# Ledger of designs, part 4: designed miniproteins, single chains, continued (2)

Each design is a single chain, and the fold is of that chain. pLDDT is the mean over its residues in the fold that is shown.

## One batch from the design tools (miniprotein)

Design m4111
Fold by ESMFold2-Fast:
Structure m4111 (fold): chain A 79 residues (1-79)
Amino acid sequence: SEERKFAQLYTAAAIEIAGIEFLARHPALSPEESEELLERAEELRERLKRAAAAGDIEEVERILREAAELANRGAALAA
């Protein structure tokens, strides 16, 4: 059950990060806004990779929360 929970949280975090990368390409964003979103998404991807290697479920949960917040901010910039 722990392995299943980890896989679900990892997948959710990866989807949120991919969503940020997608939002960063929106034509309504300035080059600076796009660059900031892409840099933060890259940082989150590297953190997720390290958390997965360490089996750190608490860090995956933190990354998911941070990614979801960033995705919401990206969506607001694109609106």
Scores: mean pLDDT 87

Design m4112
Fold by ESMFold2-Fast:
Structure m4112 (fold): chain A 85 residues (1-85)
Amino acid sequence: MEAKAVIEGTGGKPPSEEDRKEIERLLQEAARAAGGETVEVKQVSPGEYEVRGPWNPAVGEAIGRIFQLKAEKGEGVPEKLEATA
C-alpha cells in the first residue's frame, strides 16, 4: 500500500535542522522495524514533514511512538499526524 503522511508541529518549538535529520533517521528505522519498506521523509516547512512510501498501521504507530519519545525528552511535541492512502 502506498500512502502519504504529513507530520506537523513540535508543541510550540520549531524543529531545528538537526532535529529534522534526527526525525528522518528515526522514521526510516521505525518503518523498517514495523515491517514496512524504507519511506521518504522531507521537511516542507519549519515544523512540517512529509512522509511518503508504503503505509500500514504499524508504520503509523511507530511514527507516533517516535514523537511521543521526543515529547518526553522535552525537545518538542507533535501537534498532529495526518495520513492519506
Scores: mean pLDDT 54

Design m4113
Fold by ESMFold2-Fast:
Structure m4113 (fold): chain A 73 residues (1-73)
Amino acid sequence: SMEELKKKIEELEEEIERLHEESRRLAEERQQLLAEKAPKEKIQEVIFRESEVTIRIMLLFVEKKVLQKQLAA
């Protein structure tokens, strides 16, 4: 139903917001590690986690856009 689509879109928006908060924390962690001249391996680990979160945001954003188009149809 249209109501179920709206609910799913809201759930995706909440998850995207949560992931943006996680992305901000990881970016801060990366900046701190760079300032402290932390081991390369530790910096690379945080960069990998940032990349994973970014990909997840993009995938959820695409899913949201598909559902929004279905709702607008």
Scores: mean pLDDT 89

Design m4114
Fold by ESMFold2-Fast:
Parts: sequence; structure tokens; C-alpha cells
Structure m4114 (fold): chain A 80 residues (1-80)
Amino acid sequence: AEEAIELAERAIELAREGRAREAARLAIRAARLVLTHAETLEIIIRGIAAALLAIGAEFEEDPEVALEAAKLALEAAKRL
């Protein structure tokens, strides 16, 4: 649980620095950890949404979408 939070927080920092691909990759890892430990539909939905946004952000190198994905992964991780 704590690892997912740390990855998501680091992804937020990288996204704010404009490092979209690196931020997206960490957000994908955070979302994956969230999904492996998710026990509620709410957390599953947030985890899937974070993963999809992060994959898109990595492909398009979009730091704004990477930031949104990281924030969503962080919210889901805090609810584990």
C-alpha cells in the first residue's frame, strides 16, 4: 500500500517537472499495485482509470494527463 502511494507521489513530482513519460511509467506502476490490492469496486474503477490515463500519457508524452493519472492513482492508493 505504501509503495503505491510513494510511486504516485513521485509521478506527480515528475509530471509537474514536465517529465511526462517518466511520470506516466510510475503512475502505471502505482495503478498496477492499487489493482493487485483492490477489494472494492470504487478502488478498482479508479485504478483502471488511472492506468488507462497513464498509458495514454506515456504514448503521447502529455505531462498534464500524466499528472491526472498520478493524482487518481494516489487517491485510490490512499483508500487501500
Scores: mean pLDDT 83

Design m4115
Fold by ESMFold2-Fast:
Formats: C-alpha cells, sequence, structure tokens
Structure m4115 (fold): chain A 58 residues (1-58)
C-alpha cells in the first residue's frame, strides 16, 4: 500500500487501539482530520472496518 507518512502514522496508532481523539492528540491534528485519514486508508487498502485496518499491522 502506498501511504503518506501521516496516513501510516494514523494506521499504526489505530492498530494500537487508540481512538480518533487520542490519535489526533498524539499527531497534533484534529479528530476530523484523523477520520479523513481513516476513510482514505480504508479506500486504499479495501478494508471495510477499523478492525480490518488494524489487522493489516499484525
Amino acid sequence: FELTPEEAAVLNLLAQGLSQREIGERLGISPATVSRHVRRLMEKTGARSREELAALLY
């Protein structure tokens, strides 16, 4: 998957079980921006849920 550095950081934190709010706090971005990155990650990977996205980082 071709991810931007910010998308990769969001995916890694999501796989650790962090909420969108917690990810936003860690990366210094808004929860709305985190939500947009999660959406784009799902589009790029074909994942249908956050759980499927997290599974990509087994």
Scores: mean pLDDT 78

Design m4116
Fold by ESMFold2-Fast:
Structure m4116 (fold): chain A 61 residues (1-61)
Amino acid sequence: SREERLRRGGEGALRLALAGLSPRVATALAGKNTGVSTEEVGRVAEELARERGLDIRFPPA
């Protein structure tokens, strides 16, 4: 579903950023891999980071 792809994209972007990629590049790659917009992926990734107490910001691509 679209919700599952958004969650997977956000999780992927957060994982890539934690691995050392810039948040902007992480959202672009995760968006491409899940077929959802980089802006939506960034928003979900930022929500997940906040829930986990991580100081990571995901600006629009």
Scores: mean pLDDT 79

Design m4117
Fold by ESMFold2-Fast:
Structure m4117 (fold): chain A 76 residues (1-76)
Amino acid sequence: APLPPAAAQYVAEAEREIARGEEAERAGDHKTASRHYRQAAASYRMAAELAAQAGDEEVAATLEAKSREAERRAEE
């Protein structure tokens, strides 16, 4: 089944925040990169919760893994 529209919106937001974080890293602004990665993690987490509510546990698990990866990048 396709993602709920709200979950798809959070995924799109997370992907934009990852891109902003990567741009900040290239500029050497690690504090700005960390903030963007934390925001991406939160957006992936919201998308995962919505996917789980829709009964898509496999997609929810994938989005939770992406959230944890974004949190890991924020700590570097």
Scores: mean pLDDT 87

Design m4118
Fold by ESMFold2-Fast:
Structure m4118 (fold): chain A 63 residues (1-63)
Amino acid sequence: SGLEKVKELSEAVKAYLAGEISSEELREKMLELGVSEEIAELAASPNPEDAHRGGVAAVLELL
């Protein structure tokens, strides 16, 4: 189940980085998958470096 959640998160992050979904949509998806609020906020940051770091942390949290 953790690997399936990571796959869904990875697809959502790719869509966000491609501009296909909003930061709010990414944050909501991460919370639904069980990512903590702090990590979801970091991943939804308008700063691309912070957003990437948050995405990596979310993957680790779901494993």
Scores: mean pLDDT 81

Design m4119
Fold by ESMFold2-Fast:
Structure m4119 (fold): chain A 96 residues (1-96)
Amino acid sequence: MALELAKEGNLLLQEALEAEQEGDYEKAAELYKKAAETFLKAAQLDPERFGRFVESNELALEKANQALELLQSGGNVEEAKKLLNEARLLLLGKSL
């Protein structure tokens, strides 16, 4: 179960990267959020294997949520892009 969640999280992360490359930042933010939540579920089920990644996944989730809020409110798109880049870097460290 936990390993299957980690695989699902990696798939969501790849979908988020594709959405970001297409310029669909709102979709990218939502997918980065789902990837982070999925990795956190994996860590909850198997803390010995995935627990070390909790802090960076929580931070990635926070940054993705902030980016999504900015995009949905018509806020600063460049700030949202910066937050998405930070979320991506945090999440990519776990796909290794």
Scores: mean pLDDT 84

Design m4120
Fold by ESMFold2-Fast:
Structure m4120 (fold): chain A 72 residues (1-72)
Amino acid sequence: SDVSLLERIKELIDEAEEGDEIAEGIAQIGLSVLVRYGSPELSELAQKALDALSAGNYEEAKKYLEEAKALA
């Protein structure tokens, strides 16, 4: 489900914040999938989370994921 995927991406972002570069890469891939294949609203929030993650703003990225989970 989208909720399960979003929850796993959030866990990967938590791991990335702790310094796991592999977890960061997997989170970026997961967010990119949601940007491409999600609903318009989910795609927009996934893009904002991806932009925040790419900027190193882990808290903002997780905020957009929580907003996306509320829609799913």
Scores: mean pLDDT 85

Design m4121
Fold by ESMFold2-Fast:
Structure m4121 (fold): chain A 106 residues (1-106)
Amino acid sequence: SLEKQILIGAMGTVLPFLKSRGLSEEVIRAAEEMLRAAGYVILGDYEKARRLAREIRERFSEEVIREAYEAIKEALEEAVEAGLITEEQRETILKALDIVLEMALE
């Protein structure tokens, strides 16, 4: 739907905030992959989301995955403060990320 496409576009606006935080390249890569998986959750494509979550689990340690999750959460808060996304969009993206985190750590 158009609404889901707008949400996925909104997720892309948080990437500059992630890259500006002085995080390691590994944490940034993990965060980008988690956002991609969250995009599939938003689209209702749970098969692709689970596949990406498995790839994330294979590539990154639990510590890196959790650090990436916290970094995305902080970047989403900064994007709301900058007026780039709404509070409702932040909540929807965070719920999708929570599902990805569960899938990646199971």
Scores: mean pLDDT 84

Design m4122
Fold by ESMFold2-Fast:
Structure m4122 (fold): chain A 65 residues (1-65)
Amino acid sequence: SRADQLAQQARDALQQGDYDRAQRLAQQALQIDPNNREAQRILASALARQGDIDRAQQYLDRANS
């Protein structure tokens, strides 16, 4: 799906250390599919790397529920 493609692009950005790009792409994936667990995990990781620990934990909890 389009959401899965965006989640994969977000994963690639995260692996390259582009945390702002990873966050934007993961948010776009979640706008299309709010329950996309891959995008939720990537967004959590990107937020944690930028110091937004509380928001990161919220998305990680959603991905694991």
Scores: mean pLDDT 87

Design m4123
Fold by ESMFold2-Fast:
Structure m4123 (fold): chain A 56 residues (1-56)
Amino acid sequence: GEVIRRVALHDLGLSEEQLEEAERLIAEGASDAEIARRLGISVKNARNLKRAILMM
């Protein structure tokens, strides 16, 4: 939803393509570390993004 889009695009500086990749990785059961590595963000930010996506 809009909240996740705002966090990804404005707070984390992610592109829309990177947000789609994050959603795909989470659906595939990727770890916080794998998401962080793939998107070039911190493990903490990857964990927060994953939590936000999974709570919806």
Scores: mean pLDDT 74

Design m4124
Fold by ESMFold2-Fast:
Structure m4124 (fold): chain A 110 residues (1-110)
Amino acid sequence: AAKLTQSPASVTVAEGGTAVLTDTASVPSSGAVAWLLERPGQPPIALIINGSKRAEGVPSRFSGSGSGTNYTLTISDLKKEDTGVYYSMATSSKKPAGLSFGEGTTLTVA
């Protein structure tokens, strides 16, 4: 599986601001990237699937973009409930099929 590198490792942004989170794959891939959020004390939820499609119930302030080796999650109009760890996830179509996860970006909304 490709190594997924998320940047930054941690960031603090003011409420109402914008956070930009990136993912870079070590190997070129046309695979779709998903973005997951793990809030303190809560199970992970899907935010973005297939690079740019918002999951059901996810506000429009969450936006996914990118292709190949470079993917971006943009969160505008930040709320305090957006505090948590954001993970990138890529699927591999090569055998053996598998999932790759990034190390996570810790976002704190102040």
Scores: mean pLDDT 79

Design m4125
Fold by ESMFold2-Fast:
Structure m4125 (fold): chain A 98 residues (1-98)
Amino acid sequence: SEVEKLLREAEKLIQEAERLIEVEGDIERALELLEEALRLIEKAMELPLSDEQRERIRKLLERLKELAMEVLKKSEDKETILRAIGLALRAIGLLLDL
């Protein structure tokens, strides 16, 4: 399934972003991975979804939002802060469409 491939890749990116935030402190790289994960989730949402796939997407968007907020809390860079806010708002918008 194309959806399964997109969601597996998004999950890997979110897991790596979490590691970069929690272990490495590489906030900028983590944000790049979260932005890519959101793009893959948006791509998956263009396709027909089962109820199980919708729930999986919900969990991924919730986790992505949480990690975007962690980027916001840990960054002092204005551009990074604005990108993290934008990412969180986009994730919330997609959650409302589920």
Scores: mean pLDDT 90

Design m4126
Fold by ESMFold2-Fast:
Structure m4126 (fold): chain A 70 residues (1-70)
Amino acid sequence: MSREEIIEYLEELLEENRDNPVKASTLHELLELAKELSKEELIEYIKRLLQVTTDPEAQEVLKEVLEFAE
């Protein structure tokens, strides 16, 4: 999966989860980072976030993005 495909996927997920503030906030942060980080750096960042994130809704979207990116 390319970095551009990950960015497009994040934009689609953000639109779908626009009404959920936790999911939207998490996805918006990942979208900003995806524009600055390499694909490898973004994947490692998401993996690290999953280890420290306690919010189940944030964990759910992080897992979805990680599965798509890998």
Scores: mean pLDDT 81

Design m4127
Fold by ESMFold2-Fast:
Structure m4127 (fold): chain A 57 residues (1-57)
Amino acid sequence: SLMQRLMMHELGVSRAAVTAAMRGLRAGDYSAIRALAERAGVSEEALTEALRAALQE
């Protein structure tokens, strides 16, 4: 996923972390997204929208 690769580069996070957040989003579990957003210093809303875009690729 292009968006997944961009998130890894821009946020400085591992593929595993992005994959875990994407799995959480699919399951309706926002805990991984919240933790990743806090660690990366971005808003939970902005990260959720980026993850939705990644899931559509």
Scores: mean pLDDT 76

Design m4128
Fold by ESMFold2-Fast:
Structure m4128 (fold): chain A 63 residues (1-63)
Amino acid sequence: STYYRKMAEYAERGAEEALAEGDLVRAARGYQAAGDFYKLAGDDERAEEMYERARELFEKAGV
């Protein structure tokens, strides 16, 4: 779905902006949302990459 892929890209960009601002928790949540949208778009590989980034950021944030 082109809709879900665009939502995933939007969430991924939001996560990157949060990361640039030093907001690790907001970045992690953004990558998690991007993963969910990539999964809905049928892009399981990209979804797994986003989930891994989210997990790493939550760990760094102490969550």
Scores: mean pLDDT 88

Design m4129
Fold by ESMFold2-Fast:
Structure m4129 (fold): chain A 80 residues (1-80)
Amino acid sequence: SLEEARKLYEEAKKLYDQGQYEKAVPLFERALEIFKKELGEDSPEVAEVYRDLAGVYAKLGQLSKAGEYANKAEELRAKH
């Protein structure tokens, strides 16, 4: 549900702010799946999660994944 996705996203953001990057990843990924299903792949909510996943993967030193998600977020920004 969208309620579940928003709660997952809020908890992931809280973990990110606390420096718990590894714990934030699965919550962001679960929120992303629900937002894609409920709101569509090009929704603003999906773009937000892509930006946050790019940030968290950069903090984890996974630069390839960080770049991939940053590119996905930029593609959605260019559509709007």
Scores: mean pLDDT 86

Design m4130
Fold by ESMFold2-Fast:
Structure m4130 (fold): chain A 57 residues (1-57)
Amino acid sequence: KLAQEIIEAIENGDEEKAKELIKKATKEDLQKVYLSSEEYKNKLLELQSEMAKEEKA
């Protein structure tokens, strides 16, 4: 379910909602997003990169 929510947030351009959903998602949910399309995969990677920087810094 989270994979679908993340995809919808990305396609709606709601990056903040997508980030919140990514924080709650399991690795399997994230892998499903990666496999959906290259556009969603690239967007997910960008969001994860931003989140990782904020969490580590």
Scores: mean pLDDT 77

Design m4131
Fold by ESMFold2-Fast:
Structure m4131 (fold): chain A 88 residues (1-88)
Amino acid sequence: SVPLLTPEQRREVARILREAAEKMRKLGDEETAQIVDRLAELVESQPMEAGVVILALATLLVSDKNQGREDSAKVLEEALARVEEIAA
């Protein structure tokens, strides 16, 4: 069975995601920032597996790299690493 994040881990992940969204918004990547903010809301409000968050962030990271959004992609890469550390 895939382990669910604890309520404490969900709060920490949501905080990381909101910080990442704010950084991406300042870089002009409002579209990805809105998606990440929505992910933070879902993580905070309901039971969540770390793998779901990791997959979502990895998908957005690939999308931003394909669009040439290297600065925003770096923010996503850092957020992904922090989420993986919490899930370990």
Scores: mean pLDDT 87

Design m4132
Fold by ESMFold2-Fast:
Structure m4132 (fold): chain A 86 residues (1-86)
Amino acid sequence: KEEALKEGEEHLKRGIEAYQNGDYEKAVEHFEKAIKLFEEADPYHPLLANAYSLLAKVYEKMGDEEKAREYRQKALEVFLKYIEKK
């Protein structure tokens, strides 16, 4: 669990760097890897919600409003489940 979270955080960091550099395709790849790792660790972890939110921002910058909306919805669902868990 801890290993998956750490690897996921590394991909989040790489994705943010790619996003800031305007490399949206690389940002998508890294955020997708982070999402997969965070899901494996805890399907309701706040880092998973953050990864979905960041991926939504990338799709918004790419003009893919449908995917941006979908990933914002997934981020909200994870966040709400995390709050229920408390």
Scores: mean pLDDT 83

Design m4133
Fold by ESMFold2-Fast:
Order: sequence, then C-alpha cells, then structure tokens
Structure m4133 (fold): chain A 65 residues (1-65)
Amino acid sequence: SSLVEEIQRLAKEYTEALQAGDYERAEELYKRLLEKIEEALRKGELSDARVQRTEFELKLWLKLS
C-alpha cells in the first residue's frame, strides 16, 4: 500500500538527514514517520507480514548511528 511506501521513504530520508548532520530536519522527519506508522496501523493498511517487514527495515535505518 502507499502508506508502507511512504514510511519506507521517510525512514530513508531520515537516515540521509542524520548522515548530512541536519538534526533539525531529522527530528521533523522522525515525527512524520511515527505519525504515518500510527495512521497505517489505525486504518489496518498494514498486514501481519508487512508490519513485521516494515518494522525490521525501520530498525535498520533508525539505528544507523
């Protein structure tokens, strides 16, 4: 679904902002990322398999320090 793709894109942009040292942008992207995840869960757009895969990918990107 489009929400899963948006979440993955935001996670990648978040890690790129961290690598660039743009912490202000990274904080804003992180907040948007969490909002999209919550909306996707509320709407039931994420299925069991997709939820697990998205969480795994987000952990890899968000823990990139």
Scores: mean pLDDT 70

Design m4134
Fold by ESMFold2-Fast:
Structure m4134 (fold): chain A 76 residues (1-76)
Amino acid sequence: GPALTPEQREALDLVRAALAKVVQPDGTLTREQAIEALLAVGYSRETAEEIVDEVKAPDGTVTPAQLLAAVLRRLP
């Protein structure tokens, strides 16, 4: 695919770093942990909830890969 811009790469790297602090050993995180990670990197609660709710499983589980993909889709 096309290369990421420096701004897109920086945003994804910040999200990845925030997720590394909260992700569980099985590679998943809760809806609340995913929202807190996005808040930590500067997203509003409304935007964070929209992104997480887009990608969460029916049980509320979120994967870092799905969350990063949703963030990338919302970048300019």
Scores: mean pLDDT 75

Design m4135
Fold by ESMFold2-Fast:
Structure m4135 (fold): chain A 65 residues (1-65)
Amino acid sequence: MSMREREERFERAVRRHREAAADPSTSVPPEDVRVLVEAGLEKLKGLPPSPAIEESIAALEEVLK
């Protein structure tokens, strides 16, 4: 799996997750959520620190619980 392929999957999965959050009747499998959160955390931790990045990291870490 290439970095670009992972990015594409991540973007689609984030979009689905956001739609699921807006529609409480939709459930996302825990395995999919975990994969997304892990990929997102890895990417965010590599970026320069900022309030938005720290907020995103905290939100994703809550999803892992």
Scores: mean pLDDT 67

Design m4136
Fold by ESMFold2-Fast:
Structure m4136 (fold): chain A 75 residues (1-75)
Amino acid sequence: SSMEEERRRLLEEARRFAGEGAEATFKDPAAEKKVRERIEELARRLGELGREVAEFAMRAYETGMAMLKNLAAAK
């Protein structure tokens, strides 16, 4: 359905944003507050769907941060 397509699109955008945010924060820890604030803003803008998208983005962001830390430790 159109709503399922919109949800998928938003989740893909959230994943991309979370990955970019994790890379930015890994390079500059001061970026973390701004990234988290922008993810939380998604919940306010999109209602019920926004909360789900924001929770997904936050988890993806935290996972991305952990992955980058592990990759740095392996080099």
Scores: mean pLDDT 79

Design m4137
Fold by ESMFold2-Fast:
Structure m4137 (fold): chain A 58 residues (1-58)
Amino acid sequence: SAAEVAARAEAAASAAARGQSDRLGTAHKNSAAMEVGEATGREAVGTGTASGARVEVL
């Protein structure tokens, strides 16, 4: 069924994201130190200070 396939896809994507996050944390930690761009902006929260100023200009 389409609903079952969609549910499985969501579960797989969620599991992959969690597993990838943990694996990359250990293996990619060395590379992250060399790549400030990704480490700095991994979450919009990191740029939230600058983004917050943008929102304030409403």
Scores: mean pLDDT 52

Design m4138
Fold by ESMFold2-Fast:
Parts: sequence; structure tokens; C-alpha cells
Structure m4138 (fold): chain A 71 residues (1-71)
Amino acid sequence: MSPEELLKKAEELLDKGFELWRQGKYDEAIETFKEAAELYKKAIELDPKNQKAVRLYVAANIGIIAAELEK
């Protein structure tokens, strides 16, 4: 995948993760946030200066923590 494709897919997964979290589907949200985080991590590896990817990687990990605390 190109870095742009990785970011787009990761952003779609991040949005899906928050939607699942809002529905109370915490286990599904955690798995979705983990998938988003892995794609952001790959995007950061390809372009370490991409501050947007770094911020969204942090957001995905916060989503995981928030969903785990709600279980």
C-alpha cells in the first residue's frame, strides 16, 4: 500500500472504532482501533515526519484504552 492508502484505510478504521465504541461494542471497537493503529504505525515508518499520522496513531491508542476502561 502507498502511504496515502494506509492513512485513508486507517482513518476509516478509526471512525469505525469510535462508532462501535459509541454502540457499546467495546471488544469490536478495541480490535478495530488496534487495526487502525497498526496501519498508522506503518504510515509513520514510511514517513516519520507525518505529524497527522502520529496524532492519529495516539488517538487510536486512546480509543483502545477508553474502550477497555468501559468493559
Scores: mean pLDDT 83

Design m4139
Fold by ESMFold2-Fast:
Structure m4139 (fold): chain A 65 residues (1-65)
Amino acid sequence: SKKAEEVARRALEALLEGDVAGAQKIVQSSGLSESAIRKAARKVAEELGLDPDNAARALVYLLRQ
C-alpha cells in the first residue's frame, strides 16, 4: 500500500542518515505487519538504489527489537 511504502521510505532514509533509533521508531509506530514492511521495503529500496533484500532485512530487524 502507499502508506506502507511511505513508512518504508522514511525508515530507509533515516538509516541512510545514520539515525538507527529514528528508523526503529518509524517502523514500530506504524502498526504494520512484518510482511507489509518487507514488501514495502523491497519496493522502495529499488527507488533509492538499495539492495531490496538487505533493506527488507534491516527494517524487519528493527521492527522485532
Scores: mean pLDDT 87

Design m4140
Fold by ESMFold2-Fast:
Formats: C-alpha cells, structure tokens, sequence
Structure m4140 (fold): chain A 83 residues (1-83)
C-alpha cells in the first residue's frame, strides 16, 4: 500500500547516499499520507507527479532492479515535487 511504497522510497534514499534529494522525496511522500486530498489538490499537478515519480523510483531501487535508475527517478521526482 501507500505505507509500503513510502518505505521503498526511504530505502532508495538510504541506498543512494545519505542526505540526497531522494531522502527529501521519501519524507515528502510520508508527509503526504498525513495530508487531506484537498490540501494535495491545492498543490500543482507537477508537485503530485513529482511525488509519484519519487515513489516509483524508490520502489525500483528497493527491489534491487535498478538502484542507480531508481535513485535518479527519486531525485527527479523530489525536484518536481518541490516546485
């Protein structure tokens, strides 16, 4: 579920390097779980898409299928989410 996906993003952050943009993405995704749909709806679609990309990247990295690729996607997602 969403909680499992957030854990995956956090694992990607730890695996890529401590204090990377991926760590920020993991925190943002975990924080989003506490937000209402209305609050997320107020954010741009780019921010939501960024969070989705970060989550997907984290999941890929956590599964070991593409740690480098997953970390990159997580960083890119975090960048978009910050817009």
Amino acid sequence: GAEGAAAGAEAAAAGAAGGTAAAGAAAAIAGAGGLTEAELGGASEEARRGAELALRGGTLAARGEGKERGARLAEEGARLARR
Scores: mean pLDDT 54

Design m4141
Fold by ESMFold2-Fast:
Structure m4141 (fold): chain A 59 residues (1-59)
Amino acid sequence: GIGDAAREAAARGDATGAAAGAQEIKLSGGNPELARQGVAAAQRGDAEAAARLAEKASE
């Protein structure tokens, strides 16, 4: 799913990919609070937190 893709991007150190995954979840009607937190984490360079929050937002 979208959360899995964000997590995989973070594992590669791809903060931009993790941020994109979090934004897509927000736009597709996932949990907007967790998606917002994921975007914020990616913007500060925390790819791991961004991916985790994106995955939680998609559940």
Scores: mean pLDDT 66

Design m4142
Fold by ESMFold2-Fast:
Structure m4142 (fold): chain A 87 residues (1-87)
Amino acid sequence: LDAARRDAVLAGVPKLKAEAAAVLPPEAAERVAALLDRAAAAIRAGDAEAAAEALREAILTAGEAAGVEVDEEAADAYSRRLAEALV
């Protein structure tokens, strides 16, 4: 994944934060937004491990707040792959 594609993905973060604010309770939306900002910062810093951890936590937090059961192992695997691709 080159810098231009990474930048295009990161440009989607404000939209994800807006969607979270529209569908989740304010406290959960704020937590998800903070985790997405942490993931974006880790991706920009080249820290795949920190990015994967923040992405995993964002997925689990959003799922729990939305009343959707999320497989923790699947969330971990997806977050790790996405972080590796973006770093």
Scores: mean pLDDT 79

Design m4143
Fold by ESMFold2-Fast:
Structure m4143 (fold): chain A 68 residues (1-68)
Amino acid sequence: SEEIRKFFEEYIKEKNLTPEEQADLEAFLRWALERGLSLEEVKKEFEDYQKQLKINAEKRPELEARLA
């Protein structure tokens, strides 16, 4: 979990995320940690999550409900 946390902390710094984007990322991180995902699994899920947000922006509420 420390490696996962470090990965996202660096991502936030490098991408200069807005407070809203950072909150979304933190919600995803909590979801991943609660599911006990490995770093490799988190990276794969994160890439899919980012792709879904870009392609299916209109379905964002459904994605957030699924991640909760």
Scores: mean pLDDT 68

Design m4144
Fold by ESMFold2-Fast:
Structure m4144 (fold): chain A 79 residues (1-79)
Amino acid sequence: MALELALEALKALEAGDVEKALELAEKAIEAARSPLELALAHGALAAAYYAQGDLEKAREAAEKAAEAARRAAEEAAAA
């Protein structure tokens, strides 16, 4: 499940395993089926790129996470 993959990516970052975090975040993006899942997946990817020192890719992933989070909030507000 995309949410579990994103959380596992964040746990990998906490453990210092940046490479595993990137792989898990990418899998979370591929598994995502909702704006909320996409937001969490891109957020995990952004955190992994920051840890790697790739600030440009981290910024791009963070922007995608923010847009997906906005869509998730709009859908929740409409329900």
Scores: mean pLDDT 83

Design m4145
Fold by ESMFold2-Fast:
Structure m4145 (fold): chain A 68 residues (1-68)
Amino acid sequence: DLDTLAAMSQAAAEAVQEGIARGLPLDEAKAIGTKTLNEGLKAGMTPEEIRAKLQEAVDAALAAHRAA
């Protein structure tokens, strides 16, 4: 419900801010947050699962930037 959606949205916002703080461009970090949140909601993921997926996506993007 609304409280669960608020928790998921907060997790997405926190992951975006962490990504930016660690060197992701703003547009890429926002895209990751939005995409992961929307995909998680469609798949029926819990807030904990969405938070884990957000962390994975941010870490993967940062690793790709470091490897490039």
Scores: mean pLDDT 81

Design m4146
Fold by ESMFold2-Fast:
Structure m4146 (fold): chain A 106 residues (1-106)
Amino acid sequence: DDEIRLQISRLLNKALEAFEEGNIEEAFKYLLELLKLMVENEILPTMEDLDLLIEVAEKLGLDEVAELAREIKDILIQSNFNPSEEERKKILELLKKIVELMEKSE
């Protein structure tokens, strides 16, 4: 869905802008919205999405979120960015756990 992918791209840009301005709380909110869209539409995160998520999570002390994001990053690297159906399901399961943890921290 081109419209959903465009919305994800806009949310990432807003999260990056907030992060660069030192507004970690705002970056977190945009990332949560972005990750929810990914889970709902079964879209896999990019390395850029994961790297920003790790940095924001670490600054907020969300160590479990950062660890889960690194696990997704490892799956993508090991699959040479072409994950199998089983690996895709695992990534989406990990994303859902990240979203649940982020929602509890609000």
Scores: mean pLDDT 89

Design m4147
Fold by ESMFold2-Fast:
Structure m4147 (fold): chain A 65 residues (1-65)
Amino acid sequence: SLEEGKEILRELARRLGISEEELVERLKKALPLMKKDPIVRRLALKELGVSEEELDLLILYVESL
């Protein structure tokens, strides 16, 4: 759900020490690359420390903004 994606974004921004707004902008820039290249998606999963399900919820939320 969008609410779950929002909570994941909040937790990740806090963990990374950046603003929610900065994280949204980074994800918006990375999203086209993740959709085209499975290696880029895999690297994002490792860098963010999230599961595939959590990443999909996060993407859904970010795309809703």
Scores: mean pLDDT 84

